# Designed miniproteins, single chains, part 80

Each design is a single chain, and the fold is of that chain. pLDDT is the mean over its residues in the fold that is shown.

## One batch from the design tools (miniprotein)

Design m2776
Fold by ESMFold2-Fast:
Structure m2776 (fold): chain A 57 residues (1-57)
Amino acid sequence: SKREILREMITSQNKTDLEIGEELGVEPNRVSQAKAEVASQAKNLEELADLVYEKLF
């Protein structure tokens, strides 16, 4: 699923926002903005990925 792909990409820490956007079919700047908006709420990268997914979809 897109949620699982996003989680893997964020937790691996080796993908750019451009690559994440291309894989999920979303604008890269939306990925960057979503990460920034939820960064303070996430306790770890897995939670960051879940929160970013909710912002994008």
Scores: mean pLDDT 82

Design m2777
Fold by ESMFold2-Fast:
Structure m2777 (fold): chain A 83 residues (1-83)
Amino acid sequence: SERTAAEAAEGAIAALDTYDREGLRTLLEMTRKEVLSLAPEELHEAIEAVFDEALARLERATSTEEARAIVREALRRVIGILE
């Protein structure tokens, strides 16, 4: 069976520690596409805003630790929107 938008975001959080900075950017972009394909249309604007902010913050991140914190925070916010 297909997973939910929330499960996609939760799966990405579980995998965060396996990725470097470039991998985290790719994970965030791929998770954005999957979440938007599964989420209700009325939530898309709010979800896209969270991912856009997280991608901008990743460009300014100075460490892998900071990058992981940014992605984790963004994905938790997305789960909150989906609940």
Scores: mean pLDDT 86

Design m2778
Fold by ESMFold2-Fast:
Structure m2778 (fold): chain A 94 residues (1-94)
Amino acid sequence: SEREIILRAIALALRLIGLEFDFELLKKSDLSLEEKLKKLKELKKEVEEIIKELEELLEKAPEELKPFLEKLLKRAKEFLKEIEEEIEELEKKL
């Protein structure tokens, strides 16, 4: 049903927002380089799961919901790139 797709999309959006806050806190933290890399790789895996779930929802979604899901998917993919860039920058310091 459309309601189930909407509720799943909202849950994924809330998860994504939480991970974005975790990422900003992690960048400002006094954690070791090794601990930051570990946590960034964990964030990356969680964002990849959100992307997969959003792509699955988009395949099943009615046309009216597709623009919302596409915007959320774009946001998740852009966030994934930011995490990957942060990982690369920290790995250069090893």
Scores: mean pLDDT 89

Design m2779
Fold by ESMFold2-Fast:
Structure m2779 (fold): chain A 65 residues (1-65)
Amino acid sequence: DYKELMKKYVEEGNYLMADMIGLDAVRQAVAAGDLETAREIARYGLELIPGSPVLRKQLAELEAA
């Protein structure tokens, strides 16, 4: 479960790993053709890591698609 892993890494102060897990989950949803789920994952990640430039960029690209 990507949500539990992201929360765990945020609690450990490892924002880089939490960011990478969120990005991987977004990419998996995109590869499956599920753009709505990809947008939801990116929004969830930004709730946990509001300053993530990577997740913000992914959400912007997905909302433009």
Scores: mean pLDDT 83

Design m2780
Fold by ESMFold2-Fast:
Structure m2780 (fold): chain A 80 residues (1-80)
Amino acid sequence: DLEEIISKLSPLAQKILKLMAERDLTTISVGGLAEALGVSQSAVSKALNELVELGLAKKIAKGVYELTELGKEVAKKLAE
Protein backbone atom coordinates (compact mmCIF):
# COMPACT_ATOMS: atom_id res chain seq x y z
CA ASP A 1 0.00 0.00 0.00
CA LEU A 2 1.71 3.17 -1.28
CA GLU A 3 -0.36 5.39 1.07
CA GLU A 4 0.94 3.48 4.13
CA ILE A 5 4.54 3.93 2.94
CA ILE A 6 3.95 7.67 2.30
CA SER A 7 2.53 8.07 5.85
CA LYS A 8 5.90 6.86 7.26
CA LEU A 9 7.92 9.46 5.31
CA SER A 10 9.10 12.74 6.84
CA PRO A 11 8.07 15.96 5.00
CA LEU A 12 11.61 16.32 3.60
CA ALA A 13 11.66 12.69 2.35
CA GLN A 14 8.31 13.27 0.59
CA LYS A 15 9.62 16.54 -0.92
CA ILE A 16 12.74 14.76 -2.24
CA LEU A 17 10.68 11.98 -3.89
CA LYS A 18 8.24 14.50 -5.41
CA LEU A 19 11.13 16.59 -6.78
CA MET A 20 12.77 13.50 -8.30
CA ALA A 21 9.52 12.43 -10.01
CA GLU A 22 8.85 15.97 -11.32
CA ARG A 23 12.40 16.14 -12.79
CA ASP A 24 12.49 12.48 -14.01
CA LEU A 25 15.52 11.75 -11.81
CA THR A 26 16.31 8.20 -10.65
CA THR A 27 19.80 9.01 -9.24
CA ILE A 28 20.61 11.90 -6.89
CA SER A 29 23.50 13.30 -4.81
CA VAL A 30 23.27 14.58 -1.22
CA GLY A 31 25.07 17.81 -2.21
CA GLY A 32 22.85 18.42 -5.24
CA LEU A 33 19.64 17.94 -3.23
CA ALA A 34 20.89 20.12 -0.35
CA GLU A 35 21.58 22.98 -2.79
CA ALA A 36 18.30 22.49 -4.73
CA LEU A 37 16.16 22.39 -1.55
CA GLY A 38 18.12 24.95 0.52
CA VAL A 39 18.67 22.50 3.41
CA SER A 40 21.76 21.02 5.09
CA GLN A 41 23.53 17.95 3.67
CA SER A 42 22.95 16.29 7.08
CA ALA A 43 19.16 16.77 6.75
CA VAL A 44 19.22 15.35 3.19
CA SER A 45 21.35 12.35 4.29
CA LYS A 46 18.83 11.56 7.07
CA ALA A 47 15.90 11.78 4.62
CA LEU A 48 17.70 9.59 2.05
CA ASN A 49 18.54 7.01 4.75
CA GLU A 50 14.81 7.01 5.63
CA LEU A 51 14.09 6.11 1.97
CA VAL A 52 16.72 3.31 2.13
CA GLU A 53 15.15 1.87 5.34
CA LEU A 54 11.75 1.72 3.58
CA GLY A 55 13.22 0.08 0.45
CA LEU A 56 12.60 3.17 -1.72
CA ALA A 57 16.27 3.95 -2.45
CA LYS A 58 19.72 2.37 -2.33
CA LYS A 59 23.11 3.97 -1.75
CA ILE A 60 25.26 3.35 -4.85
CA ALA A 61 28.31 5.49 -3.90
CA LYS A 62 29.39 7.94 -1.19
CA GLY A 63 26.65 10.60 -1.09
CA VAL A 64 24.87 9.12 -4.18
CA TYR A 65 21.51 7.30 -4.11
CA GLU A 66 19.30 5.57 -6.66
CA LEU A 67 15.52 4.99 -6.45
CA THR A 68 14.28 1.40 -6.41
CA GLU A 69 11.26 0.42 -8.54
CA LEU A 70 9.09 0.83 -5.42
CA GLY A 71 10.70 4.25 -4.81
CA LYS A 72 9.80 5.33 -8.36
CA GLU A 73 6.15 4.25 -7.80
CA VAL A 74 5.90 6.19 -4.51
CA ALA A 75 7.58 9.26 -6.09
CA LYS A 76 5.15 9.18 -9.06
CA LYS A 77 2.16 9.01 -6.69
CA LEU A 78 3.49 12.00 -4.69
CA ALA A 79 3.88 14.02 -7.95
CA GLU A 80 0.20 13.41 -8.89
Scores: mean pLDDT 86

Design m2781
Fold by ESMFold2-Fast:
Structure m2781 (fold): chain A 92 residues (1-92)
Amino acid sequence: SAREIAERIEAVLEELRSAPLEEQLAALRPLVEEHPLGARVVRIALEAGLPEPVALAMGVHVLGAVAYGEMAEPSDEEIRETVRRIAESMKA
């Protein structure tokens, strides 16, 4: 479930709090992609050209928000719209 994956992500972030970014990304990516929603978010973000840390941060945020009832599970179209806005903000 999204809740179980969100709780595992939180535990990994706590454990790796002092670790290098590369180690955090290597541990987090498989966890985020284990859930179908997390896999969809990361895939759509990477396909749009967002860097891996941004794609994973988006995946973590969306999984957490859905898991804790802060948002409904987004469609692929809603994910693409959010990705477009993030990509535009990064072009500044």
Scores: mean pLDDT 81

Design m2782
Fold by ESMFold2-Fast:
Structure m2782 (fold): chain A 120 residues (1-120)
Amino acid sequence: SLEKEIKALNEIEDIRLEVAERFGERVGELIYSLAVFAMEAVLHPEDKELLKRLKERILKRLKELNVPEEIIEEVDKLLDEVIESTDPEEVIEKVEELLLRLFPEAEEEIKRLAEIIREL
């Protein structure tokens, strides 16, 4: 429902702020961007045009934040895999696994994000 979506977005934003304070703005923004993308892919899996536009905006934002090229390439690949997926659990698992690999220090926050998206 729209009410659940708004609640999830607010909870994801709270975790973004928590992560940014503890681990820095780039980590917070990267985790946030991938969490929001996963949420949209779970809610609107058939809207490939929306997902492709979100991908382009995320990659542009990560470049503006001077995220390392190797990380941007991993994100680009993951987002393509998510766009082609129709299984919400696979989407959530792939995003969670990438985030845990990139930011093991934020394990608790990443797991909380995955749980929020699963409740949609």
Scores: mean pLDDT 85

Design m2783
Fold by ESMFold2-Fast:
Structure m2783 (fold): chain A 69 residues (1-69)
Amino acid sequence: MEKLKEGLEKAFEQAKKEVEAGADPFVAWSKKVTEMLKELGGLTPEEAKFATELSRKFQKELIALQEKL
């Protein structure tokens, strides 16, 4: 769980930089999450649920960031 949380937070930080550089929030997030998940491998059902909920929160924050630019 801790590695998943750290990986998702790093993916969010990288996606924020991509959005600030002009990338679409959904494209930036999808790319960074896909890269992070490949490194972690399989997820438990609990980890998958956690990742889904946190991903929704981060997507909302990336959209809000784009609206400010």
Scores: mean pLDDT 79

Design m2784
Fold by ESMFold2-Fast:
Structure m2784 (fold): chain A 85 residues (1-85)
Amino acid sequence: GEMEKQELIKEIKKILEELVKILEELGLSQDIANLLREIVALLQDATVEQLKKVKELLLEALEKARQGDLDGVRSLLEEAIEILK
């Protein structure tokens, strides 16, 4: 429902905010910054099922960022965008 969708978007935005903070400390590339902006732009038009899958991928991206694995972060953000299309 709409309440579940808005709660998922809120949770995803919090994960993205934490991810951006870590990536800025590691040196945020323009490529990764562009992927993050594309994800944010697609959230409102996404289904609940798409948002659930994207949340799981972004939590994995957060763990990769904590490990300094920028290639892993990029791959997971690209996968999230494909789900949101």
Scores: mean pLDDT 88

Design m2785
Fold by ESMFold2-Fast:
Structure m2785 (fold): chain A 96 residues (1-96)
Amino acid sequence: MEILKEKAEKLEELAKALREGDIDKAVKLLNELLPLSEEQLEILKKALKDPESREKLAEAAEKLAKALRSGDIEEIQEASSEFVKTLKEVLEKHKD
């Protein structure tokens, strides 16, 4: 329960940073939540300059945070899959 609450709080902070356009804070929070390479972090810094990419990732982060707070395993699995898919789409859209 405690671990899920801490992750939910970080995801909520991530969504806020993304909507506020605080790219440096968003990248730091993503690096804390996910095992990302330095190359992926550099791509994310470029990708998150796009407001549409920030909003999509913020929405996915909020959905995952809500699922983690619910403790419902099925909701957590669905929201986790959506978050990972959204992150991959953001990375791929900004990959030359």
Scores: mean pLDDT 81

Design m2786
Fold by ESMFold2-Fast:
Structure m2786 (fold): chain A 93 residues (1-93)
Amino acid sequence: KKVIILAGSEADLPDAERAKKAFEEAGFEATVTTDLSEALAAALSGEVDLIVVDKNNLAGINGAKELGIPYVEVDFRSEESIEEAVRKAKEIL
């Protein structure tokens, strides 16, 4: 199962990379992007099964919701939130 992790900005990339590692350790293939259009296109084409999106990225959340794309919200700065996002992704996929 493949996930794409949508970081809100380049400043969030180190925290998004930590989330990527957690998803990979849980058995997912994970990639990171800051590009909303890339994340939505990958999910719509079936290249990825789920979008992992920062809870403050309303554009990302609304984009996934409107297009019916599976997504989980995460606080990239919270280890507990990352663990919860991984658990939710396993439940969905």
Scores: mean pLDDT 84

Design m2787
Fold by ESMFold2-Fast:
Structure m2787 (fold): chain A 61 residues (1-61)
Amino acid sequence: SPEVEALAEAIIADAQAAVDAGVMSMDQVLDILRRARAQLPDPDERAALDRAIARLEEQQA
């Protein structure tokens, strides 16, 4: 959905900004996002996190 995509893009942008600013590593960001995904009951929020995690992991390859 457009809402899921927009949320995923916001998560990716915030993650990239934190890494670029040197406040945390990409591995630390991915760990935080995976933990958040495990705690969220909302399937749309989980879908957005799954998409964000996949795109960020692809950027590390």
Scores: mean pLDDT 84

Design m2788
Fold by ESMFold2-Fast:
Structure m2788 (fold): chain A 90 residues (1-90)
Amino acid sequence: AESVKVSVVQVGDDAVLSITATGPKGTSGEEVAERLREAFEKASEELGIKPKKLIVRPSPTNPETALLVGVFETVEDAQKVGERTKELLL
């Protein structure tokens, strides 16, 4: 990916991970979403941390951008998976 932005916020009893990934010019948001999903799944498996919920979709406003939202039990788990996912995409 050309750029990856990661944020983690506590929402009630859950931690929400948000990742925005942008591919190089000429890639579709769907292709970026697939790569983002694959990187996340690899990070999750390597770390042994599974999300409670996972949503990966292309951005509605930019065809080169994809969004990921993952819900975790702890902020620590969300941060570890988010950081590893970013490393795998860059």
Scores: mean pLDDT 83

Design m2789
Fold by ESMFold2-Fast:
Structure m2789 (fold): chain A 81 residues (1-81)
Amino acid sequence: MEKLKEELKKLEEELEELERRLREVRAEIAAARAAGAPEAEIQELLREEMDIGVEIVKLAVEITILIKELDPELWKKRGLA
């Protein structure tokens, strides 16, 4: 049980870091659009946002599997079942 809790904490920390980076990229996109940046620059930022989004989904799936293994009732309580 302890090893799964440690792995879950590590994945949650990685998810928080990616979510923070996603917010940062979204703020950069908003700032670039407000400043009238070239479309190519905005498209590059949008691509980075998409890549981060994919990574978040992968981590969310791993976290979900670990939560389900640790406590199936916690899964139900979060409205995911």
Scores: mean pLDDT 79

Design m2790
Fold by ESMFold2-Fast:
Structure m2790 (fold): chain A 67 residues (1-67)
Amino acid sequence: MEELIEEIEEREKEILENPDVPEEVKREAVGLAGELASLLGVLSLPPEEAGRRAEEQYELAKNGILG
């Protein structure tokens, strides 16, 4: 799990270091990588904690409120 998060961070760095990539694309890539890393973090938790976090995310998505 940590290896996959690190791989996502490396991919993000490659995009940020590429001068041919527009700033809008870089910003979107950073946001997407952050969301994916957050989801992967939930999967690395103990079953009870992972379930609780999944329920929290579902409730936030259902109500359209994040944070």
Scores: mean pLDDT 63

Design m2791
Fold by ESMFold2-Fast:
Structure m2791 (fold): chain A 70 residues (1-70)
Amino acid sequence: MKVDVVDKETGKVYTLEGKLYSLKQLSKDTVEVTVEFLNGKDTTGKTVTLSNISSKGAASLAAYELLQAS
């Protein structure tokens, strides 16, 4: 899985590749996402928690996973 995460406040983009472990919706515009990821330069699996994400990237991923769970 590959997803681009955009920080709403800074506009900074992070690219993640990995497996989604969990997501939790905190508000209409905020979700918490836990992902085990591998980056293209480091194949070491890592877990990251993301908050305050934009409507693109991780918010779209969160919506997709919620639809799959429904």
Scores: mean pLDDT 50

Design m2792
Fold by ESMFold2-Fast:
Structure m2792 (fold): chain A 75 residues (1-75)
Amino acid sequence: SKFDEIIEKVKEILKDDPELANQVIEALKYAATLPLETAKKVIDKIRDYLKQRYPEKKEEIDSIAEEFLNYIEEK
């Protein structure tokens, strides 16, 4: 599924921090159950945190966040 593909990308980006990867995956699962506007706020917080922690991966993080937003919008 598209969500499984996104999960694998999160695991790859955070392969050196599996605990954080698990926390992000659980947060994404939770965000998927929320109204779209609320989900976007949760995703923005995750995105900002990850880009601060891994500034060298900002483009990859933004790409995954955009894929997840498209997934929850069912475009």
Scores: mean pLDDT 84

Design m2793
Fold by ESMFold2-Fast:
Structure m2793 (fold): chain A 68 residues (1-68)
Amino acid sequence: AAESVENSEYSRELVVAAADARGQQTASKLEQEGRLDEAALVRARYDRIRALATKEFDAIAAKEKAKA
């Protein structure tokens, strides 16, 4: 049902938003301490996780649409 799909997307958005906020806070603290390389790694790690999650979701949606 549309409700279940929206709830699933909502949960994913909440998890991603919470991770983004935590990642930004951690990276900003590291930047303030002059640990720019570590801050960059934190940001890159988050970006990679987000990209992989998006790819998986798109693949599932494509398979569902392809089913006759």
Scores: mean pLDDT 69

Design m2794
Fold by ESMFold2-Fast:
Structure m2794 (fold): chain A 108 residues (1-108)
Amino acid sequence: SQDELLQQINQLGQQAIQAIRNGDTEALRTYLQQLVSLILSTEDVQVQLHGIDQIMDVLNEAYRLKNREGIELAIEAAMTILKHSEDKQVILKAIGAILRGIGYLLDL
């Protein structure tokens, strides 16, 4: 169901944020890969957009903590979604996340 998938996406997003706070890059990579897989497993555009919002939250937290590797991993997650997405809204939101991440890297 949409609610179950949204709950899984929210849980993975929280786990990714916790991994950043713990400095656990391998856990962050794993949670972001699982999050991307869930986003790409569904045809529900609203679920895909909420998944990208979780990537943006991870990106914002990595920037707040000045974690360059976390920013780079979040950009890679958004780039993977961009590469495999066919929906215009999902594509534009993924581009927005990538551009924000690049801006964050330039500000470090």
Scores: mean pLDDT 92

Design m2795
Fold by ESMFold2-Fast:
Structure m2795 (fold): chain A 57 residues (1-57)
Amino acid sequence: IIKTGNTGKPAPLVDYEVVDGKTIVIAGETDTAKSLENWKLSGADYIKPNEKFKKEL
């Protein structure tokens, strides 16, 4: 559990962004701190972490 205190806006459960036909996965759940690092190291371009990724329109 990597969440000391919510700054204001919590991160979403899990989101992704498609860039150049490539899917950038963004883990935004509680225990995502280490996940985010692994995703970046995996070769994914971490562009919009905890960005406004709304499921509703």
Scores: mean pLDDT 44

Design m2796
Fold by ESMFold2-Fast:
Structure m2796 (fold): chain A 87 residues (1-87)
Amino acid sequence: MSDAENTVKSAMVLISRHLLEEAKRRGNKKAAEKMEQAIEYARQGKIDKAKEYLKEGGKYGDAKLKALVDNGLQALDQTEAFARESE
């Protein structure tokens, strides 16, 4: 795995873990289950699959959780751009 791929994977895991804790605080079990799947796929380096599961988790959440998912995905896109520029 390239350094860029490792950087993106680490960022996705971190973002997904943060969103999982937020979903748990809200008692939203369906959103939490999707966030847990996103973490697992991110750890496997399946970033596109992890993004899909984060978006699905946002759909089961309230407007605030959806906004946090959108912000997390935006931060990840910036991380991907930075990692690609560094290679």
Scores: mean pLDDT 80

Design m2797
Fold by ESMFold2-Fast:
Structure m2797 (fold): chain A 89 residues (1-89)
Amino acid sequence: MVEEAEKKIEEIAEEFAKHFGLTEEQKELVKEMLRAILEASVNGEPEKRAEARERILKLLEEIKKLSPPELKEKLDGWIAEYKALVAAA
């Protein structure tokens, strides 16, 4: 799963960099943020994981509202995959 998670993080960061014109350094920061978010969602105590999941989902929905149409479809896919990942954990 580490390999699949890293692939997904790379894909999300590439889409963000493409749509928002991020530098390579900014893209790496997005990857670090996504890694931290995923770790908080699947590691630690059940209560903390549940809180992290709720906050992350709310933030993704807010980002989607502010995103261009092309990125909205990608965000819907990412939200669905995130929900599936945390449901399996």
Scores: mean pLDDT 72

Design m2798
Fold by ESMFold2-Fast:
Structure m2798 (fold): chain A 97 residues (1-97)
Amino acid sequence: MAKITNLTAEAVSPTELKVTFTLVSDEEGEYKVVVTAYDAATGKKVGSNSTTAKAGETYEVTISGLTPNTTYKVVVKVFDENGKLVGSTSTTATVPA
C-alpha cells in the first residue's frame, strides 16, 4: 500500500503554500498524487495541484491563490495507474497576513 511520509506544508507567502512529501510503496509503478487545500474553518476547497510520483522519491507542489491569515487543511491523496485511491494523509498550515 502506498504511504506519504515527511509531509510538510509551509507558507512561502501570504497567498502560497509549498507542500513537500516522500512517497513510499512496496509496489513499483507510477502514481498520481493530488494535493488539495481546504479552508479549515469553512471546509471550502480553495486550491489543488497534482504530480506524478515514483516510490522512494521526494516531491514538491505549490498551491497559490490563498487568502492571507488563514489556516488550511492540506489533503494528499495517492492514486495508482488505474485511478484507484491507495493512500491518503493530511496536515494543516497557516499562511501569514
Scores: mean pLDDT 83

Design m2799
Fold by ESMFold2-Fast:
Structure m2799 (fold): chain A 75 residues (1-75)
Amino acid sequence: SIREELAEAFKEVEAKYELSEEAKLIIRAIINDELLEEEDLKKLLEMLKTFGETGELPEEYKNDPRFKKLVEAGL
């Protein structure tokens, strides 16, 4: 499932990079949000995979209102 893929991608990011506790809480809240559409979950997965590869959040995601709280938390 998309949520299992998200959990694994997040686990890889946590293992490789130092994330703030606030960023971790926001990501976990998004993964567990049953009201989110699959398309929004797929965008988070793409973002986590890119961050996992580069250690940097692309500008596209920094300006996406869906990730504003995550950017403000220091991701």
Scores: mean pLDDT 76

Design m2800
Fold by ESMFold2-Fast:
Structure m2800 (fold): chain A 61 residues (1-61)
Amino acid sequence: GVSMAQRTLRQAEDYYQQGDYDRAIRLARMSIILAGDDEGIRRRAQQIIDQAQQRIRQQQQ
C-alpha cells in the first residue's frame, strides 16, 4: 500500500545519505513496486536510483 511505499522510500533515502548506494537502489525499486499509481513516490524513487547508480559508476571509474 501507499504507506508501506512511503516508509520504504524513506529507508532508500536514508541508505543513500549513508553512502550505501546498493541498498538505496534496492529499496527505491521496492518503493516503486509498492507505490502503484503514486506519481510522487515513483518519481522520487527513480531519482534515488539514478543518483545512486551515477555515484557507483563514478566510484568504479
Scores: mean pLDDT 86

Design m2801
Fold by ESMFold2-Fast:
Structure m2801 (fold): chain A 58 residues (1-58)
Amino acid sequence: MKYRVIKATVTTDDNTVELPEGTIIEKLSETTYKVINPKLNIEKIFENAKVTGELEEI
């Protein structure tokens, strides 16, 4: 399932990262997320992660 970030944060055991508006999140499991921002050429997988904030389902 895919989401577009309006205002969101990814929290892992080690880090908390704010996600820019327009970032795409793909939920791979309950705790694994693929984060893509095509404008910034970013593609990263977060494991043992929690996403919180405002997301739009796409």
Scores: mean pLDDT 79

Design m2802
Fold by ESMFold2-Fast:
Structure m2802 (fold): chain A 60 residues (1-60)
Amino acid sequence: MTEEEEREWVEKVRRAVQNDDFELAKEILKEMAKINGNSDETYQKMLEILEKYLEEKKKK
């Protein structure tokens, strides 16, 4: 995966969580992990975005 493609994946996850589409965000993460694996830096950044989204939903 190129840097450009990685940025597109991260942006898709961010947009999904911003739109409260948690199901889409999880699906994007699953597809990314299938392609690059769970140890990929981009995958880790997407996990951080998702975790932050969940924390924000908790606080309102």
Scores: mean pLDDT 70

Design m2803
Fold by ESMFold2-Fast:
Structure m2803 (fold): chain A 76 residues (1-76)
Amino acid sequence: KRKKLEELKERLEKEIEELLEKKAPPEEIAEKSTKAMILDAILTSGKSFEELKELAKKRNLPEEVLELIDEIEKEV
């Protein structure tokens, strides 16, 4: 379970590095960074997926963030 979350975080970090290298728009970098932060919160705090979904909704984050949380929950 934890390995999948760690692997997902590593993939997002690599994507962020790639975006930075190619000078992608700040909004794209921010989106990936937010997803990585959510995964980090799960890994470090053990917060429930419901709490993470509520946080994402309150921050008016893209729908993809909520979908990512659902996918992680299903996989682990």
Scores: mean pLDDT 72

Design m2804
Fold by ESMFold2-Fast:
Structure m2804 (fold): chain A 75 residues (1-75)
Amino acid sequence: MDLEFDIGALVVQAAVYIAIAENSTDPKEKAESYKQAADYLKQAADLARQGGNTELADFLEKQSEEYKKKAEELA
């Protein structure tokens, strides 16, 4: 298993959902998309922490919490 590749793939998925959220005018679609982005960023953070990259893990976890908050504000 390549942790760096897996982290990158999860971050790319998060970026896709962020783009969907930013281009949507429907609050429900925005909320669902931000929630998906947050979930992928949390998974990436967990893998970064397992790989010993605490700086990257902390950054990704903070980003996950931010997008989760954006989703909750739209609910």
Scores: mean pLDDT 85

Design m2805
Fold by ESMFold2-Fast:
Parts: sequence; C-alpha cells; structure tokens
Structure m2805 (fold): chain A 69 residues (1-69)
Amino acid sequence: AEELLEQARRNLEVAEELLRQGQLVAAKVGIHEAEEMIREAEKAGADPEELRELRERLKRLQEELNSME
C-alpha cells in the first residue's frame, strides 16, 4: 500500500512537470497511472489521510489538464 502511494506521488510530480512543459498527452498518461495506483492503494487499506491528499493533487492536475485541452 505505502509503495503504491509513493509511486502515485512520483507520477503526480512527473505529470505536473509535463503539464508545465505543455506535454498534454504524456501528462494525461501520468495522471491516469497515478489514479490507478491510488485506487489500488485504497483497496489495499492505505491510510485515508494520505489517500485524501493524493486525490486532491490528482483532482487539481486533472482540472489543469482539462483547462488546457
């Protein structure tokens, strides 16, 4: 569970960088991968507070991506 959360955090950081560079397709892939890892971590019983923080970051990035598409 914790390793999935760490992987999700890394993917969100990469997606943030890609969005800054205007690489929408690559950022979209990273966001999707992070979303899957968050769901798997939730199923595995990861900490609810950490899940909430990651979901907020995911939501923010998804909103940024949608505004750029």
Scores: mean pLDDT 80

Design m2806
Fold by ESMFold2-Fast:
Structure m2806 (fold): chain A 80 residues (1-80)
Amino acid sequence: SIEEDLKEILENFKAQYNELKKEGKLTEEEAKIFEKGLKKIEELLENAKNLSKEEAYKKLREIIDELYEEFMKVEIEKLK
């Protein structure tokens, strides 16, 4: 089900975030971006029962795209 798929994605994302944070590979700004992404995916999961599979995946992709855009901005700022 889409709910199970989203739960797995959320669990994997949390695991990755915790590993990166534990290894000191994550800046404070990057940590905040991860936390915002996690919150958005959690909110999507809460509403998954009210969404079609296509709608849920579209929203997930939008969240991921926004997350990558924010990470790119942090990387560009580091180069200044």
Scores: mean pLDDT 80

Design m2807
Fold by ESMFold2-Fast:
Structure m2807 (fold): chain A 67 residues (1-67)
Amino acid sequence: SGSGKRAVERAREALEKGDEEEAAELAGMAATSSNASGNVQGAERAGKALKEGDVERAIEEAEKAAG
């Protein structure tokens, strides 16, 4: 769905502005969208990166999971 891709785009924008907290929340939203679409492993990797504070990696994993 378009929701996941838009969340990734907004997460990238937030990270460029230095809003790591907002970027992390948006990356989590994109991961949730990917999980709902059946890409459980991609969503799980994004969630693990967020838990470890690696927001950039979380965005990359969510983007891959979204297609």
Scores: mean pLDDT 76

Design m2808
Fold by ESMFold2-Fast:
Structure m2808 (fold): chain A 65 residues (1-65)
Amino acid sequence: SKEDLLEEIRAQMKETIEELKKKGYSNEEIIEAVRRMADAAMDSYPELKEEIQRIADELIEEIKK
């Protein structure tokens, strides 16, 4: 379903953020990785662009704290 797909996208982004943080990447590098993942997901699922962008924006705000 649409909800399950969005949950999977969020989970993949969160996993990548945690991995990059553990490896000592900067907040700027992690944010760039999230933006690239969001762009790829939006290209694959243009009908979900707004929801994918919102997920990415939420995660980026959390990284900036």
Scores: mean pLDDT 88

Design m2809
Fold by ESMFold2-Fast:
Structure m2809 (fold): chain A 71 residues (1-71)
Amino acid sequence: MIDEKTREELVERLAKELGIPRAQAEAIVDTLFEGEDAETAREKADNVIRVARQGSPGGKAGSRALAAAEA
């Protein structure tokens, strides 16, 4: 399990970077990093932030990816 301090840091970072409520960031961290160590959790968080940065929140990236998957 990731440390409480690391979990707090990831929650704050995801909430800030993704512009989501802290409660939602906590759910994401707990779901994706429940059984992970701090190193792996940081790598996964970086990946989530990277994907979010490539496509803005609000479904722009989701719409593009979904359209690309279809055709």
Scores: mean pLDDT 68

Design m2810
Fold by ESMFold2-Fast:
Structure m2810 (fold): chain A 88 residues (1-88)
Amino acid sequence: PLRETEVIDQGTVEVGDVIKVEVTNTTDVDQVVKVELQAQDGRRLVTVAEKVVTVAAGETKTVELTVPESKASLSGKKAYALITKTPA
């Protein structure tokens, strides 16, 4: 099975932001998709939120990630969405 990871620039994030990531499965098999929102804290990337969803063959699914209040220290920091697709 092939595993693919995409990185999408999200700008800066604030507590309470809802980041919407549209995931399209262009393959002929169902995929398990992990979507991670990571913020830069100094020289490190820290996971702010993550979701795992199943996207059926040929379907598009919108995944929403909310920046939780517990991650308030990461407000105003640079963020990225990481999308990892694995055949189901």
Scores: mean pLDDT 79

Design m2811
Fold by ESMFold2-Fast:
Structure m2811 (fold): chain A 67 residues (1-67)
Amino acid sequence: SAEEVLAEAKKALEAGDYDTAIKNYLRYLRLNPDDLEAQALLSLAIGKKNGDLERGKAVAERIRAQA
């Protein structure tokens, strides 16, 4: 379910598994594209992976546009 995907994404983010978090937030957002909280958490996960929180938002927008 979408709820299980979101829960897995949150758990991965808390554990520092940013690749798993990004994958699951992207899967969730394909079904719920207007979820602002999930969009923010995707941006945070990308930013934490790259060590650049400001750039994380721009990268998230680019990935979603290509998906």
Scores: mean pLDDT 81

